Designed miniproteins, single chains, continued (4). Designs and how they scored, part 63

Each design is a single chain, and the fold is of that chain. pLDDT is the mean over its residues in the fold that is shown.

## One batch from the design tools (miniprotein)

Design m14310
Fold by ESMFold2-Fast:
Structure m14310 (fold): chain A 66 residues (1-66)
Amino acid sequence: SIREGIDALFDKYAVNGKISREQAIKVLKEVLGLSEEQAQEVIDEFGKETFDREEFEKLVLRARKL
């Protein structure tokens, strides 16, 4: 499922139980294929420096609608 895929991405990229803003941008670009502009737009919309599992799921679901 999409949620299981997102959970697997979180587990792969999280450090100390969080994904940083910089790491989230890299995942959006390298894994989800977003442009730099699209990744920055989505990250800025959320206004967060770190993402827990639930926040990261919301981020990825939002990015998939671009």
Scores: mean pLDDT 84

Design m14312
Fold by ESMFold2-Fast:
Structure m14312 (fold): chain A 76 residues (1-76)
Amino acid sequence: DEEIKKKQEELRKEILEKSEKGLTPEFVIDAMKELIELGLAGEEDVEKVITWLRNQGVPEEKIEEVRKELLELLEK
């Protein structure tokens, strides 16, 4: 699907641009939600995001909330 490929390319460019300026937890979470909806991310990618959020000092309560949201998106 050409539209999905275009969205994948746009998201990839946004990730690269944001990584040059410093990534925020909010941006990484939103990007992961989009990747899951596009069928480009799985459970392994969710765990990588959770590990990254923990390393950024995000509270465990918030990490568990985010993990639940991302895993629920994968089940749909």
Scores: mean pLDDT 75

Design m14313
Fold by ESMFold2-Fast:
Structure m14313 (fold): chain A 87 residues (1-87)
Amino acid sequence: MLPLNKEALEEMLKAIREGLKQELVPMSEEERKERKEFLSHLEVLEQGGVVGQMAVNGEPIDEWERRVMEEGLREVEKKLKELEEKE
């Protein structure tokens, strides 16, 4: 579970937004299976942050991984709103 601090969520949000700007590169079926298995151990917001950071670092991302980033973006924005209301 990701520690729910505002700074970590903002860093994750930034990584996802920058990752979404990267061009999609088609992956082999084998590479896609490996990435799906790796990401299956993470929560949705963590999956988005990890894929976003990988894209920023120049790793190839598929159309499926773009959807993972979009779902992660929504969850991060939701958690940021929850933290602001918890004040």
Scores: mean pLDDT 76

Design m14314
Fold by ESMFold2-Fast:
Formats: C-alpha cells, structure tokens, sequence
Structure m14314 (fold): chain A 60 residues (1-60)
C-alpha cells in the first residue's frame, strides 16, 4: 500500500507541476476512494493522505 501511495503522490506532483491542479486532486481522490473501498486504508489514513495532497496543491 505504501508503494502505491508514493506512486500516486508522484503523479499528483507531476500534474501540479503542469498546473493541472483539479486533475491532481481528482486522481488523488479516485485513488484514495479505491483503496478505502478495498479496505487497504482506514478513513483516518485517507484523511491524512488527502491533507498531504491539499498541502502540495496549496504550494503549487
């Protein structure tokens, strides 16, 4: 799971670098929702990952 989260964060960073902020958020949301549905992360972990994505978007 950790490796998949790191891969998703790399994609998010790449989209943010291109100014594609909405797409970066959409990718993160879809990925997190998928992991949550699969039971691979908790709701608390999902919140933490979304917070990290929002911090990256705010810095872009």
Amino acid sequence: VEEKIETMLRVVRALLAQGRVDEARDVAKAFIDHLLKEGKITPEQAEEILKRVDELAAAA
Scores: mean pLDDT 78

Design m14315
Fold by ESMFold2-Fast:
Structure m14315 (fold): chain A 75 residues (1-75)
Amino acid sequence: SVEDLNQQGQQLLANGDYLGAGRHYQQAGDLARQQGNYSLASDFYLNSAGAYAKAGDNQGASRLGRRSDEMRELS
């Protein structure tokens, strides 16, 4: 579920697994988008972007930041 992915992402972030956190937040965003919750998808993509940035994955951070902006325009 979105909630399970969010909780796993938070645990990974707390443990310093920034790439794992980024992936879980991205999956939560994808699922929220599929459910039509664009506001929630935007928030998760933004969290994913932040996690990828902390991991040093600047390309991933930029990609998820753009997805967050796209979802915000739909909400």
Scores: mean pLDDT 89

Design m14316
Fold by ESMFold2-Fast:
Structure m14316 (fold): chain A 64 residues (1-64)
Amino acid sequence: MHVERAKEALEAGDEEKAIEELTKVPGVDEGTARHLVRAVKEGRVSVEGAAEAARQLGDDARAR
């Protein structure tokens, strides 16, 4: 799944790959993906927290 791939990229420090995989999640645009990656890099959000946020956005998009 794209969220899991984004989490692996974040753990590896590959910000570009993380943004690419997050944008493939329904409901996650490029701006949102960049915001989540930056939040993890700045220590404001954990890698797992960012992954959970992306999953929630994907679930909301599928419900609509």
Scores: mean pLDDT 78

Design m14317
Fold by ESMFold2-Fast:
Structure m14317 (fold): chain A 76 residues (1-76)
Amino acid sequence: MPKEAEILISLARMYYSIGELLASKGDYEGALESYEKAIELLEEARRLAKDDPELVKEAEELIEEIKEKIKEIKEK
């Protein structure tokens, strides 16, 4: 259901923003938890958005962006 996928992407964006805020404060553990939750939501959104290539692409691009953020924190 495309609308459900859009809601999940919106929630993932909120968790991504929380993760960025926590990382900026030096709370890397909290940031990682928020980023991992965002990826989980985006993976579900991608599954639900099979019929909408634009939503699938948006979810995939966000997953890759957040994975890079996780990698940056874990390499510190």
Scores: mean pLDDT 83

Design m14318
Fold by ESMFold2-Fast:
Structure m14318 (fold): chain A 60 residues (1-60)
Amino acid sequence: MSAEEKQELTDEAVEEALRMFEEGKSKEEILEEIRKKYSDEATRKVVESVIEAAELFEKL
């Protein structure tokens, strides 16, 4: 998979995760849904980092 294709999939996963977070889903529920749709480990790690950052912003 090219770097560009991998970036597009990662961006889609991040957008879906942020929508679920805005809807009030827990980090665990979001990661479970992302795991079902995206098999790439690197993409899942990026989503986890983004959700962790979003949780930190909620505490500010």
Scores: mean pLDDT 75

Design m14319
Fold by ESMFold2-Fast:
Structure m14319 (fold): chain A 58 residues (1-58)
Amino acid sequence: RETALRAVQAAVRAAGEAALTDGVSRETLREIAERLGVSPATVRRALAEATARTAADR
């Protein structure tokens, strides 16, 4: 399921600043989940991990 994680990371970058803050709304999570065909729980987990990577990568 790493394909979904990578796709979520790409979508998180597309979501931009919203993903960099912990203020990401449930609507944003649902939007990303729908685009990737995964559950919002999967997106939330991937967002946390992607946010850590994005902070390092910028």
Scores: mean pLDDT 61

Design m14320
Fold by ESMFold2-Fast:
Structure m14320 (fold): chain A 58 residues (1-58)
Amino acid sequence: KEKELEEKLKELEKELKKLIEEDDKENPISDPSLQKERDEIIKLSLENAKELLKKKLE
């Protein structure tokens, strides 16, 4: 069950990345550094969600 949730989270992350990339193609206005910061925030959020989920499953 734990691995199943982790796999789904990873899949969602990949899909999110694709959607963001597609959206960026239509809106290439943001600064490159802003794009990197946004990506980092998303990664941190997912990592925190995973940690919280693990604690909850305890």
Scores: mean pLDDT 69

Design m14321
Fold by ESMFold2-Fast:
Structure m14321 (fold): chain A 80 residues (1-80)
Amino acid sequence: KEELGKRIEELEERAETLERSAKVLGSEDALKQVEKARSYIKEAREALEKGDLEKAREYIEKAEQYLEDAVKLLAEKAEE
């Protein structure tokens, strides 16, 4: 419902921000994690539109994990 839609919107904005940071720092590995997150964000939105709330939550959680991995990779790259 509205809560899941809001979470998807927040993930989309976070992915855009992390993509920009990865490009600035030149982290190809972080960009790959963001691309995987974007794929799951799309699947979460499609599941939500079909009324499959369980799959929507699963895909949101996977997207969140890939964005967290991207943050860690960006932190490592910034320390180089």
Scores: mean pLDDT 83

Design m14322
Fold by ESMFold2-Fast:
Structure m14322 (fold): chain A 58 residues (1-58)
Amino acid sequence: VKGKTKESGETATRARESLLKNGVSEEAAEAVAKAAGQGESGDEAQRLGTRALIDAGA
């Protein structure tokens, strides 16, 4: 990403895709995407995504 104004949107999309690819449920992936969109940084989304991936066994 080159523009930080789109960072939250890209983070949400990327987190959702990664979680779904690793077998995380659609509901859990959506929760992470919402956190990314509500937060100003991707840190919360990354933290939640990492936990979801570990839970899914990735």
Scores: mean pLDDT 64

Design m14323
Fold by ESMFold2-Fast:
Structure m14323 (fold): chain A 64 residues (1-64)
Amino acid sequence: MSREEAERLLREERERASRLTGVPPEEYGLYPIPQLNPELAEINREIAEKLREIGEAFDRGEAI
């Protein structure tokens, strides 16, 4: 798996979240933002967790 594939999956997750909440994808961060409301903070956390899992699989040389 390439880093480009990991970036594409992240973009898709942001777009999916945007469709559910109506918030633009660019407003979703990869890091916890202290002043976000609880729902948006949870979405941002899920994105970060997926990033970590993708990174771990990439380090293992596995296809996701």
Scores: mean pLDDT 61

Design m14324
Fold by ESMFold2-Fast:
Structure m14324 (fold): chain A 86 residues (1-86)
Amino acid sequence: MGEELVKEAEELVREAVRALAAGDVKRAAELLKEAAKLLLEAAKELGLEAEAAAYGVYALAYRLEGDEEKAKEYEEKAQKLLEEAE
C-alpha cells in the first residue's frame, strides 16, 4: 500500500510540473498538496523519509501560493526529519 501511494504521489508531482510549465500555479499547488497527503499516508508504513518528502512537497505548494510562513514551517519540518533519518 505505501509503495502504491508513493507512485500516485509521483504522478501528481509530474502533473504539477506540467501545470507550472503551462503557467497554472494554482493547479500546481493543489496537485502538490494532494501528493503530500499521499506521502503522509505512505509514511505510516514507510517511515521518516516519506514524511520528510511530504513536508517538502507541502513547502513547495505553499511557496507557489505565496504563503511564505507555512512554506518555511514545512521546510524546517522536512529538514529536521531528514537529519533524523541519517
Scores: mean pLDDT 83

Design m14326
Fold by ESMFold2-Fast:
Structure m14326 (fold): chain A 66 residues (1-66)
Amino acid sequence: SGVVDEAKIREAAEVAVKSSRSEAALEQILKYYERQLRLASPNEEEAERLIKLFREEAEKIKKALE
């Protein structure tokens, strides 16, 4: 339980992208963080908002590194 900081979402996205060794590994890491955001969020609406931010930041970082 608790409030998830947007800065922590960006940090998690960067770690996920930079630590992944393959597309399959990245997808597994993304699913793991999605689950953690759902568990940390007080309700489903907030969870979906944070998951969207996380995936958008991961895509941005992925494109910058390609």
Scores: mean pLDDT 75

Design m14327
Fold by ESMFold2-Fast:
Structure m14327 (fold): chain A 68 residues (1-68)
Amino acid sequence: MKLLSDAELRNFIRQLAEHLLREGVPPEEALAFLERYLESLIPDPARLAAAKAYLREVVAELVARQRA
């Protein structure tokens, strides 16, 4: 995943999170699945931490929109 820019990685994470939530996957399960997936793809610990933080932010945003 080092070939992707940070913006491209964020867009990819958002698309995957939106897809899983639309398919009815619970937010906690979607988060756990995607965190594990990112761990398999991103060998850099700092970049992995940033990607996981962004994923949590996106899932929280999408859940808030569903409850609003």
Scores: mean pLDDT 78

Design m14328
Fold by ESMFold2-Fast:
Structure m14328 (fold): chain A 67 residues (1-67)
Amino acid sequence: MSNEEVAKQIGELLKQAKEAIEKGDIETAKKLLEEARRLLENSDLPEVVKLAAEHEIRELEEMLKKQ
């Protein structure tokens, strides 16, 4: 999978996780965030892309903590 494809897949997982959080589906949101982190950890993405993805994951994890 190309770096661009991996980045887009992470973005899609984060979008789905946010929607799950907004619906109160915390179990689905957690699974989606875990998958996004797995892809990020196993990726060779440029630092700027990794920082952007890590920031978004952190924001969504924070939303989960506040419910």
Scores: mean pLDDT 80

Design m14329
Fold by ESMFold2-Fast:
Structure m14329 (fold): chain A 60 residues (1-60)
Amino acid sequence: SAAAKAAEARAAAEGMSPEARAALTAGDYFSAGGSYKEAAELAGVGEKTGRRYAEQGARW
């Protein structure tokens, strides 16, 4: 389920801005309790960048 949610978020993020992808990454993290690394990889960004974007999205 967590992997399926992450794949769905990745597909939805295909046409989105980096900030929108960060919001999806943060949402996936909160929903699944998964690792930032897995969510970042599925979003197509590095772990460090993905974590920054996830934290940025969480502030929104």
Scores: mean pLDDT 60

Design m14330
Fold by ESMFold2-Fast:
Structure m14330 (fold): chain A 92 residues (1-92)
Amino acid sequence: VKEIVAALYEAAADFYLSLAERKPNAKWYEEAAEEYEKAAKLYEEMGDYEKAAEYYEKAAEAYEKAAELDPEKKEEYLEKAKEAKEKAESLK
């Protein structure tokens, strides 16, 4: 039942985003991005490419915000954001 698991990953990502918005922290944005990527992958496996692309785009945005907050990992986060954007485009 991949739909329920994908919804749980989305809820977890939204929770981490809420935490990061209240107290900016690169780890919260990273956690949000990782949960969005898990949701995107499940939607991709289900053939829901529109939702998969949407969640890869959300993951990219979260990684970009993490990059702004952590100079030491900035390049790593930007590379992950680029990969997520490329996956989103490949599904359109």
Scores: mean pLDDT 83

Design m14331
Fold by ESMFold2-Fast:
Structure m14331 (fold): chain A 79 residues (1-79)
Amino acid sequence: SDEEEAEKAIEEAMEEVKKLLEDESASPEEIREKVEEIIAKLEELAKKSKNPKAKLRIGVTIGVMRIAVTVELLARKRE
């Protein structure tokens, strides 16, 4: 279903972001750029979906990802 496809894409995107944040050699700028590329793929999926619930879940996930990455990078700068 469209909802299952959206959940799978969200899981894959979140795993990619987690891997980026675990890479201690990656710069904050590189992390932000790669996260925006992941977000762009999710936005394209949302545009193609006919299911409003799937669109909403993807949109919320994009917002959460942007906030979480920003907060994590700010926390790293403080330490």
Scores: mean pLDDT 80

Design m14332
Fold by ESMFold2-Fast:
Structure m14332 (fold): chain A 72 residues (1-72)
Amino acid sequence: GGGMEEVKKKLEEIKKLLEESLKTEDKEKLIKEAEKKFEELKELLKRTAPQELVDKVEEEYKKALEEMKKKE
């Protein structure tokens, strides 16, 4: 598998946590967990992936957060 497939899988896990946060009273806990996983992914990517992939993952994460904020 390519590095992009691994990145996609981890990013989907993060997005799933953000979606679940919209459905539960434990929103803050799930958002915090998603942020932690995103930071871990970002640090891994800085060491193993081209900057273009890092930027793309950051953009997708920020977009997901902004969409959640608009739906509050």
Scores: mean pLDDT 76

Design m14333
Fold by ESMFold2-Fast:
Structure m14333 (fold): chain A 68 residues (1-68)
Amino acid sequence: DPEKEAEDAYRTALELAEKAKNSKDPQVAANYYTAAGIAVTAAYWLSGDKERAEEVRKKIEEAAKENE
């Protein structure tokens, strides 16, 4: 079920972004944010849901800005 797999990937992306936000090492944080972005891309390709992908991407970008 691509829709279910896409939602699992979006959830994984948000969990990776939270791990990044809680990381004290900037390189470790950057690696988690990169992984979160890859998960969003995979979820978008499975679902075709651009609005959901943009929503999750924006949440990841907002989390990354808090660490700057």
Scores: mean pLDDT 82

Design m14334
Fold by ESMFold2-Fast:
Structure m14334 (fold): chain A 68 residues (1-68)
Amino acid sequence: AALEHLVAGGRAYRAGDYETAVAHYEAALSLAPRSALAWENLALAYRKLGREDEAAAYEARAQEARAA
C-alpha cells in the first residue's frame, strides 16, 4: 500500500508532474507516518514546485523520522 504510492509518486516526479507526486507521497505518509522516505520525497517535490519553505519543513520531518 505505502510502497505502491511511493512508486507511483516517483513515476509522476520523473514525468514532471510534481503535484501528482505530492498527492501520492502524502498518501504513502498517511499509511506509514514514520516513513523518512515519504517525507524526503515530499520535500523534493515541493522544491520542484518552488515551495522552498514547505520543502524545508518536510526535510526537517524526514530528519526527525530517520533519527527516531
Scores: mean pLDDT 81

Design m14335
Fold by ESMFold2-Fast:
Structure m14335 (fold): chain A 76 residues (1-76)
Amino acid sequence: DEREKKIEELREKIKELEEKLKEAARQGDVNTVKELTKELKEAVRELGEEMGLSEEEIQQGVDFVETLGKRLIDAA
């Protein structure tokens, strides 16, 4: 199933981006935090679309990532 395979690939990508974001934030690398936050927002949106989530559910996930990224930037 091509959709299940794409969902699994997106989940792995999100996991990798989250780990990179944590490390960049720990080091105070504001530019990398900004870049990874943008990539994570896109991956979360793509995952939600592939899973058939509502736009409201997708936007909640994207907003969570944006809020996290802004807090990490402000703390650096």
Scores: mean pLDDT 84

Design m14336
Fold by ESMFold2-Fast:
Structure m14336 (fold): chain A 66 residues (1-66)
Amino acid sequence: SREEAARAFLRARVDALVAERGVTLSPEQRAEVERLIDEAARASAAGDHETAGDLGARLEDLIREA
């Protein structure tokens, strides 16, 4: 599905950023990342590219602050 494809893409990108920065996410940070991935994937699948972009930026900010 489009949502599953978007989720897989976002997860791969998040995993790459986490590996690049050498960070270990806490359980709370991991839960928030998963929530944002789910919301961004749904927005992307629905064609709401503005919301998907905003959520993607929040994901990058969260990983950068970890």
Scores: mean pLDDT 83

Design m14337
Fold by ESMFold2-Fast:
Structure m14337 (fold): chain A 57 residues (1-57)
Amino acid sequence: SMEKVLAEARAAMLILKGIIKGYFSDEEIEEIREALEAAGVSEEEIEEVIEYLKSLN
């Protein structure tokens, strides 16, 4: 659906912004989590992504 496509784009943009900035705040991690949930990503995959992003801090 269009909503899922927009959520995927939002998640990607938030992740890219954090990488360019060099860190992810707890608020940004939660925004990414919400975007991935809206995109239909499984809870297991979301937790793996979040763990990876936290490892970059």
Scores: mean pLDDT 84

Design m14338
Fold by ESMFold2-Fast:
Structure m14338 (fold): chain A 51 residues (1-51)
Amino acid sequence: ERRRQQALEIMERFNDGGVASMVLAGYPTEKVLARARELGLDVEEIRRILS
């Protein structure tokens, strides 16, 4: 439930389905944030969404 809402917010803000898909698949937060950093996304904003 919560993961789905977080994934939708990431998709809406960043238009990036890759990180959103990782959230939906249940990846650990650290792995999601590492991928966001690799893609040059706002890691701090994504961390805030995942909180």
Scores: mean pLDDT 80

Design m14340
Fold by ESMFold2-Fast:
Structure m14340 (fold): chain A 90 residues (1-90)
Amino acid sequence: DLEEQLERFYQITNMKLTLEEIRELIRLAEENDEKRLATSLAAVMIAADLPEELIRRALEVAGVTEEQARIYAKYADDHEKRKQLLQQLK
């Protein structure tokens, strides 16, 4: 259910956005070469189970794989574990 997915996105980010506004954020991240923002958007969208099309677009802008974004999403709130996992992916 799309509304439940968007509510989950809001709970994670504290940002109440529509799908169109999320698409616009991805576009702005692309235009401004904001790869870190695009990675964070992809991670949150994976956690919220948003449409695969949007996740794919954010991953393309970020220049990361879905596997890398999933690892980021899994440990988003645990800075230390996220840091250790990223070190192992060298």
Scores: mean pLDDT 75

Design m14341
Fold by ESMFold2-Fast:
Structure m14341 (fold): chain A 76 residues (1-76)
Amino acid sequence: MLTKEQIEKIKKLFREVDKNGDGYLTVEELEKLFKSLGIDVTKEEAEKIMKRFDKDGKGKISFEELLKYLTGNEEL
């Protein structure tokens, strides 16, 4: 599990990359967030992560969905 400090860092980075302010990340914004966390991902890998959590087909991932991916606690 991520620590509270790590979760706060991710929340801050999420807000910084969420340029449209809708509380969701596009594939491009998701890539930027992962790179900021030191995680090298391709666009194709970010798209696969998106599709796994974006069951509604909105093309965006919420902060809660991102945390589930990063913590390994998948409830979907």
Scores: mean pLDDT 72

Design m14342
Fold by ESMFold2-Fast:
Formats: C-alpha cells, sequence, structure tokens
Structure m14342 (fold): chain A 92 residues (1-92)
C-alpha cells in the first residue's frame, strides 16, 4: 500500500505540474470521475477536483475499449489498474 500511495502521489504531482486546461466535467463519463475519486481515496491520496478531472479525461481519451471492463471491476482491481497506469506514465 505505501509504495502504491507514493507512486500515485508522484503521478498526481506530474499532473499538477502540467500547464493544461481543466476539461469540462460534462465531457467526462461521471462513472470514470467517481472511479478516480474512489481509487485515490482507497490509496489515501488527496487531489483537487481539477486534478481528478484531468486524470479522468486522460483515461477516457486513451483507453475507451478497456474502460467498460475496468468500470465493472471491484475497487481493489480498479486501484491496481490506475496504479499500473501511473507507473507507466512516470516511466515515460
Amino acid sequence: MERQREVMREYLETIRAENKPVPPRSTIDPRLIELVRQVLDYFGVKAEESVILRLANELQRGSSSILDEWLKEPLETQARGLYAYAEVKLSE
């Protein structure tokens, strides 16, 4: 858990450092916004709504075919998926 929390925190800091506009909430699947919020809460990581919206929008744009399956998974599986995504992004 602590390693996963550390990775998630580092990834959120990279999102905060990006000079990108906040996407409108209406353009993002509300289930995905809730998924991101619940997963960050699961890891014990705090994030502003702007960071949550940017992350949810990034996931929506990059993974449409996988999102439907991921949204059906239990919270622990969703958390593992977001952690894996964050690790990949941090390794870029």
Scores: mean pLDDT 77

Design m14344
Fold by ESMFold2-Fast:
Structure m14344 (fold): chain A 70 residues (1-70)
Amino acid sequence: SIRLVFKFPKKLTDYRYFSQRAYAVGGSADLDEKKNQIIITVPLDSSHAVPSLKKLVESNGGVLVKEELI
């Protein structure tokens, strides 16, 4: 799988839109409230969706801080 970690400059209390979009491609999304981070995991078979997910989160104020293969 591919793990994407995004940091937000403001406290994020609702990430449901991002989680719904991740689930649509067989992935998942988790919120780390203490760090103001969203962690999106995408199956390797759905790697084609990674650029679109990055653009979605970044257009909503997220900054990609880590991308890793797990």
Scores: mean pLDDT 79

Design m14345
Fold by ESMFold2-Fast:
Structure m14345 (fold): chain A 56 residues (1-56)
Amino acid sequence: SAGALARRLLQRDGGLSEAEIEAIARMSVDEAAARLVELLGISRKSAEAAARLLHA
């Protein structure tokens, strides 16, 4: 699934732990996007795209 691929990329390329990814996946799209901006320093647009994939 798109969500499984997004989780794998966040772990592999983003350096996020499984626990961090699970915490973010439980957040709303807006909260998850804000957290991804803080952790990865990516744009809000990229973070929103990743957050939506986690909820797909």
Scores: mean pLDDT 80

Design m14346
Fold by ESMFold2-Fast:
Structure m14346 (fold): chain A 59 residues (1-59)
Amino acid sequence: DELVRLIAETFGVSLEEARRILENARSLGFSDEEIRRLLETEGPEGFQRAAVRRHILSS
């Protein structure tokens, strides 16, 4: 999965950890396109902020 590789490269983590990050993001309601766009345009910090914001709003 190209998205798993992008996550691994962006966060500097293993493919196994990248799969966990992807699964968690999907569980928060992010689409694969949203995840890709956030990582490519905002980087890991922007993606983390978006994930935290969505988690807070769903709590």
Scores: mean pLDDT 78

Design m14347
Fold by ESMFold2-Fast:
Structure m14347 (fold): chain A 79 residues (1-79)
Amino acid sequence: NAQAEAERDAAGALETYRLYKSAPPEKRVALQVAGDLLLATAYNLDPELARRVAKEIAELSEKDGDKETAEFYRRVAEK
């Protein structure tokens, strides 16, 4: 169902961010695109869930020192 799909896509976005964090530079663009698409799909199905996951990714990115990624997901969380 749509809710289960939103949950899988949101979880996938978070997991893709974790992979991005440890990935070599040549793979980071593809992982970022994949994560953004998963989060966008989750947002269309369950905006509140997607915003919570975006906030979590932003907090993790900020903790990791990736302020640019943190700012991007912070903006998604505030929509």
Scores: mean pLDDT 81

